# Designs tried in a protein design run: designed miniproteins, single chains, continued (3). Part 66

Each design is a single chain, and the fold is of that chain. pLDDT is the mean over its residues in the fold that is shown.

## One batch from the design tools (miniprotein)

Design m10271
Fold by ESMFold2-Fast:
Structure m10271 (fold): chain A 100 residues (1-100)
Amino acid sequence: MLPEELLNMNEEEREKYIEEQKEKLKKKLEEYLESKKDLTEEQKKKLKEIFEESAEAIIELEKKYLEMLKKGEPEEEILKKLEEEAKKKEAELKEKLAAL
């Protein structure tokens, strides 16, 4: 995602963009699960939960970024804060995937 593209969108376009990203993530999950016929039901459930948690985390980070931009916070400070949160979420995701 390019910050400049989101900044050039009006409020309605930004909300639509976020919803479209959420729908794309859900569709990719469904396609992935359909392609994996060799997975156990327990593995499918765990993968679905991990993916849903990851998708929600990404959406929350995007919402935080937009809210901080609207409040006039410097982009450098916003990116620094969100980078730390993103790294933490990536570490949690890797740990969950390793447990499968």
Scores: mean pLDDT 71

Design m10272
Fold by ESMFold2-Fast:
Structure m10272 (fold): chain A 106 residues (1-106)
Amino acid sequence: GSLEESIERTLKLIDETEEQIRQAKSLEELRDIWYENVPKILEEWRKVARHLEDVRRAIGYELRVIGLVFEAELRLKKAKSLEEAKKAVLEALEEIKKLLEELREE
């Protein structure tokens, strides 16, 4: 598939994950959603990265995405409320979406 097709699949998966997160009724349910969907998002992201001709640029984007995921996971672990946890993971997913849109527009 094309770079655009890979980006579109990744964006759709993130949108579906964000909706599941918004509907989560407990911290336990939110964690289950996060740990089930994040590996899938990272796998689809790697397919996007494989279309990038500059290996250094591809590595740079992958490190940024991995960093966002780790920061979100730490925030999720420290969250004292469902709303704080939702904010942490949704902010990380929105930032990943911005990186995908940046790649689409280049």
Scores: mean pLDDT 86

Design m10273
Fold by ESMFold2-Fast:
Structure m10273 (fold): chain A 106 residues (1-106)
Amino acid sequence: MSAEEFLRKVLEKLGVPKELHDELIEAILNNDFTDEFLKEMSKKLNVSEDELARSLKILHEVAKKLEEGVPLEEIIKELEEKLKKAPPDTLVEKTLEAAIEVLKES
């Protein structure tokens, strides 16, 4: 699975509007989360800037590991450990769950 394919599938599972996918994928792959970008995107997605920033950072780290050829089993294990510590009903929890599910389906 490519990093781009992974990110697109995660955004689809999170219910992110398709028109925002390319912009989010580009920002995630480049680790480019400006304060202005986070403010505009958090408003469009109806989430907090802090939760959005944390979720995008998680997706960036997974995308980077996929590009580096890290084994899927290692990435999944790390995400499962993070999920145990995630606050319930947050975007971070939903992002970790979606990422784990996409990687396990690959």
Scores: mean pLDDT 86

Design m10274
Fold by ESMFold2-Fast:
Structure m10274 (fold): chain A 74 residues (1-74)
Amino acid sequence: MLSFEELLEGGEEALEQLIESMVARGLSREQIRDAVDKFVDWVVSQLTHLSEEEREELRERLRRRGEELIERLS
């Protein structure tokens, strides 16, 4: 199974691709932020082998990375 760090890295890569795609389509920062929040919640919900604390940490770190990417790319 993938480690926490591997899951975080993969999630960050997926977020970058998602945000780049949405920016290329001309979506607003608000629309992109909403899509990122939904994506992060979905990703974390799939990780049934992680503890609640690990899921919360992953969610917070992915959301923070998403905001950084939105600010940089849009």
Scores: mean pLDDT 80

Design m10275
Fold by ESMFold2-Fast:
Structure m10275 (fold): chain A 86 residues (1-86)
Amino acid sequence: MDLELIERGGREVIEAAREAGLSEETLRWIEEGVEEALELARREGLEAAKERALELFRSEDEKTSIRGGAAGAALMPAVRAREGLP
């Protein structure tokens, strides 16, 4: 697993959200989701981090769902690399 790919994915997600004009509060939730993805991937590995992000994303709690979506998006470059995608 490459933590640099997840960091890059996280930066791309945050930048896209900022360009979309999301509020400072929503941007904070997105940043928290990205940080959680990095921590989970470092400790538990990419597969576990991806599954956790999906579970959070499916939450009925809006903040948790947004964090999960951001986490999942941040993980995508690493997931693509693992699957042999460009």
Scores: mean pLDDT 80

Design m10276
Fold by ESMFold2-Fast:
Structure m10276 (fold): chain A 98 residues (1-98)
Amino acid sequence: MKTLAVSYFESAELFLILIEEDGKFKKVLSARSVEEAVELLSKVIKPGDVLVVTSSRGALEVAQKVKEKFPDVKVIVVGDPSKVTTIEGAEVVKENPF
């Protein structure tokens, strides 16, 4: 079981994808578009994995597309709960625990 954390940095137009397994760092991936981020996540995601995203527009769009493609993935949104309506079954955490 892996945790995949996605952050979007608007000023750099960069998605960073941090991959952890059993609480240990495995790797970081980078993507320059929503489409590239979804493609990279699709190659590494397995049933029962957890996808954590920030409430930024780009990260939420990635999470929505991944959830539509992989409904068995648990999605956790960190930040603004008002944006959760775009992702069915997502758990909302108001603060970043990192």
Scores: mean pLDDT 73

Design m10277
Fold by ESMFold2-Fast:
Structure m10277 (fold): chain A 80 residues (1-80)
Amino acid sequence: MELVKKMLEQGMTLEQIEKKLVVQITAANIDRAGLDFELELHRDDPERQAALRKKIAEIDAQIKELDEAMEVVKKLQEEE
């Protein structure tokens, strides 16, 4: 996606973008692990499980976008 391009256009360096993405990816993965644990705790509560699965899908989409952005950063760093 064009997320890295937008950050560069805002005046961020590749190093600053990489650090920001590492923090965001790490935080999202921690949240994802916490939601997996909550699903196990609330397996007998279908309403809560539905809400948790929705949050998991949102975090999974965010992690995918951040991982794709990180690959773009790595490629651009190799070209400099």
Scores: mean pLDDT 82

Design m10278
Fold by ESMFold2-Fast:
Structure m10278 (fold): chain A 73 residues (1-73)
Amino acid sequence: MDSLREKLEKLLDELLKKGHITQELRDQLLENSKTEELLKELIKRAEEVLEKDLDPREAQRLLTAPLTPLDLA
C-alpha cells in the first residue's frame, strides 16, 4: 500500500515539476487515492501523462476523470 502511494507521489512530483499539474491538483489526487485500485489506476494515468508529454489541460482531464476500479459495462 505505502509503496504504491510513494510511487504515485514521485510521479505527481515529476508532473508538478514539469508543469503538467498544479500543487492543488497533486494534493487532491493524493487525498482521493485511498485504495490500492485507485492508486494503481492513477499511477498508470500519471505515467501516460509523462510518456506522452500531455498538455496541462489534457493531463488534468485524464487525471481527474472518474476512477472506477471495476466497470461492469
Scores: mean pLDDT 74

Design m10279
Fold by ESMFold2-Fast:
Structure m10279 (fold): chain A 70 residues (1-70)
Amino acid sequence: MRVTATYEENLETGESKFTIDVEGETVRSPEGDRRHGRRTVVSHGKKDTTVAATVRTEEQEYVVEKKKLP
């Protein structure tokens, strides 16, 4: 398992972004080994806060949820 946390801030616009990226275990199957993971992104702008959750494999990322917070 690998966990990466990243914080980004744009000083000119006052926007900030915090990303937590969690890579899961390799799953063995008859079709081959696949890795999976989940990434959660919290973005805060001047007017809005957005949370997005994404499930990722080595081949493709799948956005499973995106929500604007008041």
Scores: mean pLDDT 53

Design m10280
Fold by ESMFold2-Fast:
Structure m10280 (fold): chain A 105 residues (1-105)
Amino acid sequence: HMRMRDMMMGRRMHDIGNTNMGRGNFRRGRINFRRMIDMDPNNHRGWNMMGDVHFRMNDFRRGIDFWNRGIDIDPNDRGGWTGHGMVHDRRGDTDRGNDDFRRGD
């Protein structure tokens, strides 16, 4: 059961992390998203954002691992499924990537 204060702190870490990601500051973005996970380990968004950070750093294995954690928490997690599609497209598995994108919508 998430308290309002924890929800507001999670939102703030998400906003700061996204700002850092947009600036190419992936190390700071990773720190912000790690703090989201530390505050609420059941928040699939924190895990998805960690997947996105690692994907942008070309660490596809860790990106997939983090997205899988988000999917384990919420199987309807669109972000995690979309991330899987992006990895498959980048690896040249276009058909599977397209199916993962459809699941991510």
Scores: mean pLDDT 67

Design m10281
Fold by ESMFold2-Fast:
Structure m10281 (fold): chain A 79 residues (1-79)
Amino acid sequence: SMEEFEQLVAEIRQLLEQAERAVAAGDLAQYQQLLQQIDQKVQQLGDLVKQNPSLWPQFQAFMAEVQARLAEMAARLAA
């Protein structure tokens, strides 16, 4: 449970780093593909937290990170 949570967090962070690089390169197609992969893994993480409520504080903190990073990427693309 905790191990699965940490693995999903690491995977999502790797995808966010790839998405940030795609934004910097102007690769909109890769960025959109990575957003879909991030969404899928975030949904998996949410399902895991529903089964393991003790993970909720870590999930909230991580989702704040995810939302902030996605917002920064969207802002850079809009500029």
Scores: mean pLDDT 89

Design m10282
Fold by ESMFold2-Fast:
Structure m10282 (fold): chain A 67 residues (1-67)
Amino acid sequence: VEALVKAAAAKLRALGMDDVGAEVEKGGRQGRAVQALRSGSLYSRQEGHDDLGRYLARVAEEVRRLE
C-alpha cells in the first residue's frame, strides 16, 4: 500500500502537482489513502489531466483491494 501511495505522489509531483502529491502522502500516513487518491483523481480531472485522473482512480481501487 505504502509503495503505491508513494508512486502516485511521485507521479503527481513529476507533473507539477506538488500540493496534491503531498496531500496523497499525508492521506496515506493518516490511514486515508483511498480518500486522498480519489480526491487527487477529481482534482486532476478538473485541471484537465484526464489520463492522470484515471490513473489515480485505478491506484485508489488497488489500495482499497489491499486493505
Scores: mean pLDDT 77

Design m10283
Fold by ESMFold2-Fast:
Structure m10283 (fold): chain A 62 residues (1-62)
Amino acid sequence: SDSLTQQSHQLYDQGQKAFQQGDYVTASKLYSQSASLAQQAGNSNLASYFNSQQQKVQQQLS
């Protein structure tokens, strides 16, 4: 739904802010939640993108 897609983008934006502040744990969580909402909205391409960003953040935590 449009509402789920909008929420996914809002969480992604919050995740980017957390990433810029060096809060990789929060960024990872927000990107994961963004991907979940995008998938529920039926946007598999967007969900894959958000999951790839989450994986990049996880590399910073390793």
Scores: mean pLDDT 85

Design m10284
Fold by ESMFold2-Fast:
Structure m10284 (fold): chain A 87 residues (1-87)
Amino acid sequence: MKSIEELVEEAAMAAQLAVQSAESDPARSALLIETLGRLAEELRRQGAPEEIVELVERTVELLRADPTAADEVARLVKELIELMERQ
């Protein structure tokens, strides 16, 4: 079973890969966004801090609205990593 840290690392990677794939491989980007949504649900099920879950869910909403929002996704991923380092 994956730890909360492993799930957060996978979420950060999925978000970055979704943005990178948005123009070249939209189908892959869509699957990565779906994966990110499932990771948010798993984080909530494992009792991850609400700030972490909300940040991942916000990243999902952003990517669904604009999968090319690289700068904003990079900021959210940075916040996610910083929150994990504070745990």
Scores: mean pLDDT 83

Design m10285
Fold by ESMFold2-Fast:
Structure m10285 (fold): chain A 66 residues (1-66)
Amino acid sequence: EEEEKKIKALSEAFGITEEQARKILDAVRAGPEALKRYFKETHGIELSDKQIELVKKNVEEIIKKA
């Protein structure tokens, strides 16, 4: 139930579907390499280590607000 609110907050913040938000949340929880793979495979974007850290922090801040 709380998990659904977090997913919805991420979906709205990034302008993506709830299913995509769930995948991002799972990738953040799995670690930096999973996040890099997710963005490369899903969006065709190669993120640096610093960009991955920023994405993780942004996701965690959005979840805290939800």
Scores: mean pLDDT 79

Design m10286
Fold by ESMFold2-Fast:
Structure m10286 (fold): chain A 78 residues (1-78)
Amino acid sequence: MSDRFREAARLLREGARLVEQGDAEGVERLAREARERGLIDVANLLLTAAEVVREQPEKAPFMAGLLRRAARHYEELA
């Protein structure tokens, strides 16, 4: 099992939860954590999710769904 894929899935699932709560700052914190861990694609996706929460909150449920689908993909690769 890849520790990187498991960590990616964890960050994306936590991101989806924070997106549903409207916590853009929390999502941005997770994006920084992902970047520090070298998970650049995850960090970029979380930054996009934070922007959606700030600028287009009506799309937050859709964005949370995208993050959960990405998390499942990483879990399958782990």
Scores: mean pLDDT 85

Design m10287
Fold by ESMFold2-Fast:
Structure m10287 (fold): chain A 64 residues (1-64)
Amino acid sequence: SLAEDLVRLYGIPEELARRAAELMEAGASAADLLRDPELAQYAAQIAEAVREYRRTGRIVLPPR
């Protein structure tokens, strides 16, 4: 699931990952997600996850 990928690939805590996943599946932008002060603690991870999800419909860790 998207929430499980956020935990595994980006290290976002499970409860925050579930919240982020629900908003992302609803079409929320990174800016919308980062208005949540708890999600804002993971701003870089959230921005990358939203960008990847919008591009591919899934989260994939970018190659080094």
Scores: mean pLDDT 77

Design m10288
Fold by ESMFold2-Fast:
Structure m10288 (fold): chain A 84 residues (1-84)
Amino acid sequence: PRALVTLTLSEEVDAEVGDWVVSETTGAVIGRVVGAEGKTLVVEAGSAEAAEKAAKVGNKVVVYGPDGERVGEATIEGVEVTAF
């Protein structure tokens, strides 16, 4: 199933809706930003199972804009995965 992944990050990333979140630790794409507020990103993932594997506390993520520009980087401090 698809999932919404709520990430609590070590710092604010100036992420925008439509940006891509990639695990720098595993190289896997977690998903696409659908919400951002403070240190919290809400990401839509195509697979709940793949998202749970990539989005682990202590892993590092990089956010890329739609043209592939690097927006920012942070460590995951919290994860909530909601399948739908």
Scores: mean pLDDT 83

Design m10289
Fold by ESMFold2-Fast:
Structure m10289 (fold): chain A 87 residues (1-87)
Amino acid sequence: SLEERIKEATARGLRVAAEAYELMKERPEVREKLLEKLEEMSKLAEKIGDALRKGDLEEAEKYLKELEKKVKELEEEIRRIKEEAKK
């Protein structure tokens, strides 16, 4: 359901944001890049909220798909940064 997908995206988004903030403390050089990605996710969450307030479920699902993609991309980026730090 749309509700379950929103709950899952919210939970994953909060986890990946927490990991990003932790990583920024250890690696200041990635701070700007990670903040930019977090801002993109925040703007998509706002668009989902706006669509839901209008009752536009199709628009909400469209932005939710984009948010789900951005969350996954940030999860993968954090993983890559951590792997590069080990080399």
Scores: mean pLDDT 85

Design m10290
Fold by ESMFold2-Fast:
Structure m10290 (fold): chain A 76 residues (1-76)
Amino acid sequence: MLDEVKEQMLEKAKTESPLQARILNLLIKEQKPLSAKEIAKRLRVSQKAVTRALRELEEKGRVRRTGDGKYSVNPY
């Protein structure tokens, strides 16, 4: 609960989620499309959190979903 309160405080100061930034950095570094499951495994976070962050990144045009159900950085 204490960490949840801290997360709520950080939410108001965030212009971008730390998880979203880590996902973008990972995709840029790997130079290949990755599935939400692969991203979750590499970042050691829940797949649900990753899929939600990827959805938000898609809405912002930062990532694109490929035909394989994988995601890549949009500014290629």
Scores: mean pLDDT 71

Design m10291
Fold by ESMFold2-Fast:
Structure m10291 (fold): chain A 90 residues (1-90)
Amino acid sequence: SVEEIEKIIEEAIERIKKAKTREELREIVSETFEKILSLIKDEELRNYIELKKENLLKFLDSPKASLEEQKDTAIEALKQILEEVRKYSA
């Protein structure tokens, strides 16, 4: 359900804000995407989310971005996913 995905994303954003290392951030992101994808049945929405996951994880592997920049990017990606999920539930 959208409500369940919203809760997962809100919890993930709070965990991301508190993350102290890149490894912790990567783990939170990976777990969050796995939980979201387990709830999505629509192929188009799944493809969108999987692409967002791959792009974000590649960015988190970049040594040039600061932890704060990585957190901001992860939070923005999750917010974009929530907006797309809401569109598919209307």
Scores: mean pLDDT 86

Design m10292
Fold by ESMFold2-Fast:
Structure m10292 (fold): chain A 91 residues (1-91)
Amino acid sequence: MEKEKKKLEEEIKKGEEKKKEGLELILEGASYGVEAIGYAVRALTDPSSREEDLKKLEELIEKSRKLSEEGLKLIKEANEKIKEAKEKLEK
């Protein structure tokens, strides 16, 4: 029982670390999203840079989307594993 308890505590710790990694990915994705707003505004207001700005906008939105999706997936997986480990510790 003592070895099982330590293993479950380690699983919770690894889950919390994975959750932090997921949150960091979401924050990085959000930062690309904020940068993309600048390019969208410039593309709307300046025809001379529009093609370059739209290309950069597409790149930044795609990076933001991928990072946010990956981060959310990691958080969901981590939360489920933490929940399962905590339920086993309470029994």
Scores: mean pLDDT 84

Design m10293
Fold by ESMFold2-Fast:
Structure m10293 (fold): chain A 90 residues (1-90)
Amino acid sequence: AKEQLEKAIESVEEAIKYLEEGNVGEAGLYLGGAADAATGAYKLTGNEHAKKAVIYIDLAGKYLREGNVEEAIKYAKKALEYLKKALEEV
């Protein structure tokens, strides 16, 4: 549970870094890893903040596929905030 949230946080932070560098390929890879880890945390805990983080990671990925890097960064940062809240609750 905690390990999955820590993995998701690390992956979202790396995704944001690559988005800010304009490296959309690496950003997409890290968003995918974050989605898997956050989904795992939600399944183990039932934590609503972890569930919300999954939704925001998915939105970041959607905007990245649409070429909207600004919105992808915005939703990745929202996901990070919810993952940190989930980590405080487990």
Scores: mean pLDDT 88

Design m10294
Fold by ESMFold2-Fast:
Structure m10294 (fold): chain A 76 residues (1-76)
Amino acid sequence: SKAEEAGRLAVEAGLKAMDASPEGVPAATGGVIAGIGAIFSKSEVDARSAGLSGIHGGKKAGSEEAIKLGEEAVKL
């Protein structure tokens, strides 16, 4: 359940980064795919990696919301 929660947050972070700026798209796309994979595999390690991608995408896009969601995914 923690892996599923973290994976969902990582997907949300990636989507927010993609919506904010094209500069966030490459890192955010990887994070969304990894987050979905983490939900299905229930892998906390994969979910945290996806969260880090969401943070990176959020920073590139200038999206504070994406950064916060990615940070929450990493904390789980």
Scores: mean pLDDT 77

Design m10295
Fold by ESMFold2-Fast:
Order: structure tokens, then C-alpha cells, then sequence
Structure m10295 (fold): chain A 66 residues (1-66)
């Protein structure tokens, strides 16, 4: 679970960074990746973690953009 959550954070943060840099192809790839990981977390009954890891991914992206 921890590994899936970490990959989700990385993919979501990476997608935001890619969109900020204008790399729409990379952003779409990473968005597809974290959506796939989100589905896996939901299937494992860990949907309650999604708002938490969404917030973490947003924080990571914001720090990298600063």
C-alpha cells in the first residue's frame, strides 16, 4: 500500500510539473498513471487515503514550482 501511495504522489506531482512546463504529453501519461494507481488503492479499500495523498502530491508540486 505504501509503495502504491508513493507512486501515486510522484505521478500526480509529476503531472502538475509537466503541465506547468508545457509538456502536455508527459502530463497526460502521468495523469493516466496516477488514475490507474488510484483505482488500485480503491480496490484495496484504501480510498480514504486518496484525499491525503492528493494533498501531499499538491504540496510536492507547489514546492518544486517555487
Amino acid sequence: VEELAKRYVGARAGARLARASGDTDLAQFLEDEYNRLKKKLEELGKSDLIPQIDAEADRVAAEQLA
Scores: mean pLDDT 80

Design m10296
Fold by ESMFold2-Fast:
Structure m10296 (fold): chain A 76 residues (1-76)
Amino acid sequence: SFDDLRARADALIARIRELSKSLPKDDQAFVDQIIAKLKKQLDNAKTKDELENIVGQLETLEIIVKNKIEGKYEYD
């Protein structure tokens, strides 16, 4: 349901914020900016499809954060 997707998005945001505490400050700031953008999209979402898209973006962000913690991003 719409409410279930909203609750899932809020839970993902909370989990991503906790995970991002393990990252350098610059990476934390980047994650916070993406979360702020997605929260604005959540506040304006009127359909289930819009919420499913936002949840998908949050799930992708969680994977990115986990990969950064594991050191899987490229170095110079």
Scores: mean pLDDT 82

Design m10297
Fold by ESMFold2-Fast:
Structure m10297 (fold): chain A 72 residues (1-72)
Amino acid sequence: MYEKAYEEGRKEAREIFERLTKETSLEDAANEAIEEAKKRYDELIAEGKSQEALGYYKGAVEAVLELVKKHA
């Protein structure tokens, strides 16, 4: 369950980052991708899915940081 959320967060953040880097800077793309992940995290917390929220957010942040380091 948390493992699926982690994978989803990773995949979605990567897709958003790649889409945004075509239109804006690496820093702006990273900030936007993380901001969107934080919104989904808050929604999951509101639904009482704390473990899934943590997994999703960690996956998203980890993927974005990895991509930023790879490009920078």
Scores: mean pLDDT 83

Design m10298
Fold by ESMFold2-Fast:
Structure m10298 (fold): chain A 80 residues (1-80)
Amino acid sequence: SSILEKFEKLIKEMKAKEKDESFRESLDYLEELAKTLSEESLKKLVKELEKIYNDESLTEEEKMKKLSEVFFKILEEEND
């Protein structure tokens, strides 16, 4: 549960910083999907999410694309 709480706090911080509605909507979607993941997968997601969002070289569109890629990869691993 602490991992899910950390993920939710991270998403909240990211939404507070971002003003783009599409990006914020994507974050809300990821937050809902994350509730279906195992604790181990959530831990991996949080680590990758922090890495992507803190990369100042990436545009918001590139960040959204990478976040989606990471999320789909984690979902695929959960089904293996």
Scores: mean pLDDT 73

Design m10299
Fold by ESMFold2-Fast:
Structure m10299 (fold): chain A 87 residues (1-87)
Amino acid sequence: DKEKKEKIKELKEQAKKYEEEAKKALEETERYNRESNEYYERFLQGDEQALVLSMEHGVKAVSYASTATSNRRLAEKYLKKAKELEK
């Protein structure tokens, strides 16, 4: 069935798209965590204003981690639908 094969392909392509978005969000999480740590080191050296920047970057890291989790779950959902059609 050509229609069934096309549907499976579309679901797998959509899952791959969500996996790529999850990877990008994880990379941003790592970047913001690194920047947060760098600002915290400045705070420990006496830059009191750096604590606020450290916290702001930490919040952004958490936000991107949440985005990565959501996109990973969407990828799993679309892969499950594709597997159900492959029966």
Scores: mean pLDDT 89

Design m10300
Fold by ESMFold2-Fast:
Structure m10300 (fold): chain A 94 residues (1-94)
Amino acid sequence: MREELAERIVRESGVPREVAELLARGLMAVVYQQLQDPSLDVEAALRTVVTAIRNANPELSEEQAEKALEVLLRFYAEHEEELREAARREAAAG
């Protein structure tokens, strides 16, 4: 799942693979937070993650960051239940 998402981010946004992997981990963290707080705005949380990663990676353009956010939001919408199940399994193991 994370590897597939990272590949899609690289392909569609052109961000480096290392940055795409951080963004994929960010999505999993947001999904985990939403399981604990169902009122969490996933779009707002993902926008915050993308902004933080861009601030840490100044070589990343605004256009690349915006495209990466779009990929994250589409992947979440397409795989919402699978992502929630993965986060629930991780929570149950801890």
Scores: mean pLDDT 82

Design m10301
Fold by ESMFold2-Fast:
Structure m10301 (fold): chain A 60 residues (1-60)
Amino acid sequence: KAANVEAANALAKEHLEIKRKYSKNKQKYDELIAEKSREYLEKHPGATVFLSPDVVAAAK
């Protein structure tokens, strides 16, 4: 759980960076967020509570 929290914090930082770069491009923002979140769930099963339901559905 501690390792998952650390990984979730890293993912949150990456999401903020994507949001900053693509705040005006919703399609690209959503695509990149989904891609990074799928990669995260692949490495850390059970971390779904940190992601939107749409991303969780796409990854599972």
Scores: mean pLDDT 64

Design m10302
Fold by ESMFold2-Fast:
Structure m10302 (fold): chain A 71 residues (1-71)
Amino acid sequence: GPDKEEGEKLAEEAIKLGKQGNAKEALKLGKEAGEKYFKAGDPAKGTGYTLLGIGEGLEAALKNGEPLPPA
């Protein structure tokens, strides 16, 4: 369904942006991907992608010397 499809697209973008050093956008999209997977009834993927977005965002922020964005 659309929530699963949007979640997948957001998760892929979050990972890509995190690898590019865009910490703020990686965190934002990872959280949105997690929310879409929760709406789709997939809490395991919802939790996993939320945590992945946090991890990618944190790594990118540390590389750039930026503070973590607010949740």
Scores: mean pLDDT 70

Design m10303
Fold by ESMFold2-Fast:
Structure m10303 (fold): chain A 65 residues (1-65)
Amino acid sequence: MADIDRAMTMITAATLETLGIARIQEVDGEIVVTLLSESKEEREEARRLLELASRETGIPIRVVD
């Protein structure tokens, strides 16, 4: 369960990285996502998607600008 949930969360983060909106890293077992977009609208959408993924999987995601 935890492995599958983690994979799903990483897929969400990887999609945002592929679009150039975010960068993903893992620090001490925590998934850290850095938002790269200059658009506040894109950053807010990315935060919402990451928060949803975290809530669905129970895996904490830390979002930074």
Scores: mean pLDDT 72

Design m10304
Fold by ESMFold2-Fast:
Structure m10304 (fold): chain A 65 residues (1-65)
Amino acid sequence: EPFPSEEQIERALEMLKERGKTPAEASEEEMAEILRELGLEHVSATLLRLAVGAHAVREEVERKS
């Protein structure tokens, strides 16, 4: 499956924050709504959660390094 772009991942994080949810707290339906808004309807909620988690780790490493 196509991996979401960095900009799409950042926008997904903003949408989750606006909903008051972390990626782990968001339901599959809420993740599907975010994917629809980003034009990523073909991407699974699991893949989006993984991508968002990996992005957060990268940001943390870059901030510390």
Scores: mean pLDDT 72

Design m10305
Fold by ESMFold2-Fast:
Structure m10305 (fold): chain A 128 residues (1-128)
Amino acid sequence: MLSLEERVQIVLDTYEDFVRNPQAFDLEAELLEEALKEGDKELVEYILTSFLWGYLRDPQKAVELAKQATDEQVEKVIEFLRELAEMARKGASPLELLEKHLRFLVELGWLSEEEREELLAIARKLLA
């Protein structure tokens, strides 16, 4: 299992790629929206687990949260991915995308404010 610092680094590297290819967020949103419409619960859980894993200290908790996600929460993730795509197209930095993502997870109740602050401190340290 990767360390928390290694997971934050992978997320930052992923956002570097997404800033260059904002359509990746749109494609993820489309895939998640289609899975939700078709009732493909396994695919929804897989995508949400990937969306959560980089930010959580316990990867098992990411799987549990993905399985417990309501359709309303999944719809909010779809809308948020589209918002990230638009922010990236407007020139948002990887750190700005990460700050938005962590805040969104707190709003969903999937991350605590203390965990958000710890993850942001790690990200800022890695970028310094």
Scores: mean pLDDT 81

